# Ledger of designs, part 108: designed miniproteins, single chains, continued (2)

Each design is a single chain, and the fold is of that chain. pLDDT is the mean over its residues in the fold that is shown.

## One batch from the design tools (miniprotein)

Design m7993
Fold by ESMFold2-Fast:
Formats: C-alpha cells, structure tokens, sequence
Structure m7993 (fold): chain A 69 residues (1-69)
C-alpha cells in the first residue's frame, strides 16, 4: 500500500514537470500511471491516495486539453 502511494506521488511530480515543460503527451502517460497506482492504493485502504488520485486526474485533464489546442 505505502509503495503504491509513493510510486503514484513520484509519477505525479514527473507529470507536473513534463506539463510545465510542454511535454503534454509524456505528462499524460505519467499521470495515467499515477492514477492507476493511486486507485490500487485506495483499494488497499489508504485514504491519502484520494489526494494523489485527484492530482493525477487534474494533470490528465490539463494535458488532454493542451493536446487538443
């Protein structure tokens, strides 16, 4: 559970950096990976994963929006 949350947080940080650098496609991929790990951590009963999941979803939405513009 803790390892999944740590991986999700690391992927969110990578995705944010990529988003800021204009690498929207890689940011989207990293954010989707973070979402997957955060969802698994939630299923294992880690409520802290809700914040990470929300952050991953916001990055996905932003990256998708940038890729359409």
Amino acid sequence: AEELLKKARELVQEAISLLKNGDYETALKKAREAQKYAEEALKMGNPEAQTVLRNAKRIIEEAEKKLKE
Scores: mean pLDDT 83

Design m7994
Fold by ESMFold2-Fast:
Formats: structure tokens, sequence, C-alpha cells
Structure m7994 (fold): chain A 100 residues (1-100)
């Protein structure tokens, strides 16, 4: 399930790079659903990224803004982890994205 979530994340990045906002958001939502049983932190990160992509799509964002939106959840979680520390689950979720 986590490998499929990671694949969907990569596909979402490519979709956003090409301006396919609805596809990027959908793939991030699918990745979050797959991840939520095994890694709730990863599911939360992916859900934040999906919401950010949806907001950018409504604002008429360009491809660079969309890629930044796809990465938003990861940057947000890294910021929190840096400020308050990380659990093993949080470190594992971050490491999965760093392998992409």
Amino acid sequence: KLEEAKRLYREAVEAAREGRWEEAARKLREAAELAKEENPVLARILSFSAAAVEVQARAGADAAEGVEAVEFGLRFEKGIVAAVGASEEEKEAIALFEEV
C-alpha cells in the first residue's frame, strides 16, 4: 500500500507540472486513503497537499505553483517536526518522500 501511495504521489507531481490540477488532487487523495491504515502521518501530509492543489487550481495557478502545492503537505509536516520533534512514524513518512 505505501509503495502504491508513493507512486501516486510521483504521478501527482507530474500532473501538477503539466497543469492537470484535478488529476493531481485526485491522485493525492487516493494516496492518502491507501496510506491512512499503515501510516496516518503520511495520510495527513498527502491530504494537506491535496487541499493545497485544490486551492491553487481555483486561483488559476501556473505549473510551478501547482508543484509547490503538491509538496505543501511535506513542507508543512517538516516544519512542525523541526519545531516540536518527530515520532518514528513521522520520520518514516518523511523518509518515504525523500526517496522520491
Scores: mean pLDDT 69

Design m7995
Fold by ESMFold2-Fast:
Structure m7995 (fold): chain A 66 residues (1-66)
Amino acid sequence: SMEIEKTKKEVMKLLGEVSEALDAGDFEKAKEYLKKMKEVVESSSPEAKELLLPVVEGLEKSVEAM
């Protein structure tokens, strides 16, 4: 569906921004982008949330462990 595709594109864009922040050693900025990514997923359809929320939560835990 268009909703899932739009959510996926937003998540992929934010994932790129998280990666750039981590490469720069800016964990604060990385956490900010992760928060935005979680908000995008949380406001999406139940189907998109089921698919993407575990990915975002896994990445969030990885960044918290750094």
Scores: mean pLDDT 81

Design m7996
Fold by ESMFold2-Fast:
Structure m7996 (fold): chain A 58 residues (1-58)
Amino acid sequence: AALEEAVLRFAEAGDVETLKNVLPHLKGKVSDEVLKKAVEIARKNGHEEVAKIIESYL
């Protein structure tokens, strides 16, 4: 829950630096469904780099 909310918030904000730091620690702790939703949110907000980073963990 809390980790999933954090990933979605960072994707919406386009915080590339924070996402690069936290994503390796989230592997296996956050579902692929949440990561896919984060990719969609990042793209809808114009954060294509963030979307690609998250996709690399799928």
Scores: mean pLDDT 79

Design m7998
Fold by ESMFold2-Fast:
Structure m7998 (fold): chain A 75 residues (1-75)
Amino acid sequence: MKKEELIKRIIDAILEGKTFEELLPLVQEARDAGVTVEDLLSLREKYRKEYEERGVPKEAIDRAFAAAETLLVSA
């Protein structure tokens, strides 16, 4: 699976309110694929715009990316 697709799945799962236990397998899959915090941050602006256009609040999007960054570093 491409890195971009894995990042999107993690962000979607966080926005859906998935628990830490439910997120761990997705984060481990992303790490195994070589996804880094830099990959996440490079896509943040693109996905922030996409989610805002879908009516997701900016604060929720920003928190989801912050949570994903923490999970990638701290699993």
Scores: mean pLDDT 78

Design m7999
Fold by ESMFold2-Fast:
Structure m7999 (fold): chain A 58 residues (1-58)
Amino acid sequence: ADKELLERELELSVELIKLAVELVIAKKEGDEEKAKKLQEEADRVAEEIERLAREMEA
């Protein structure tokens, strides 16, 4: 297993959790612009996690 790939996946997973928490707060506050930006960031991070997972299996 590539230690650097595992560490990066963990780091991105933590980032995704932070974004999810901020997204919930933004939605509760009615900040639609902030919620949209947070959702776009979360989608990007999720795609990167999926890419790294595929790379580690190869």
Scores: mean pLDDT 81

Design m8000
Fold by ESMFold2-Fast:
Structure m8000 (fold): chain A 65 residues (1-65)
Amino acid sequence: SVAAETALRIRMVGLALEGGLEGVEIKNDKYVVYMPEETEGNRRAVEEIKELAEERGWEVEVRLL
């Protein structure tokens, strides 16, 4: 449902912010995550975002800055 999809997007953005990632862009069914450096915390945040997205069939792209 649209409500469930919106709630999931909000959770993914919150998780990225808590993980110290530098930003998230949402484009249709693709999420672009900007990572300034490959730290353990940043990798963990990306892994959790990927797991959440996978349940919905959404794609996650990681860009190193």
Scores: mean pLDDT 66

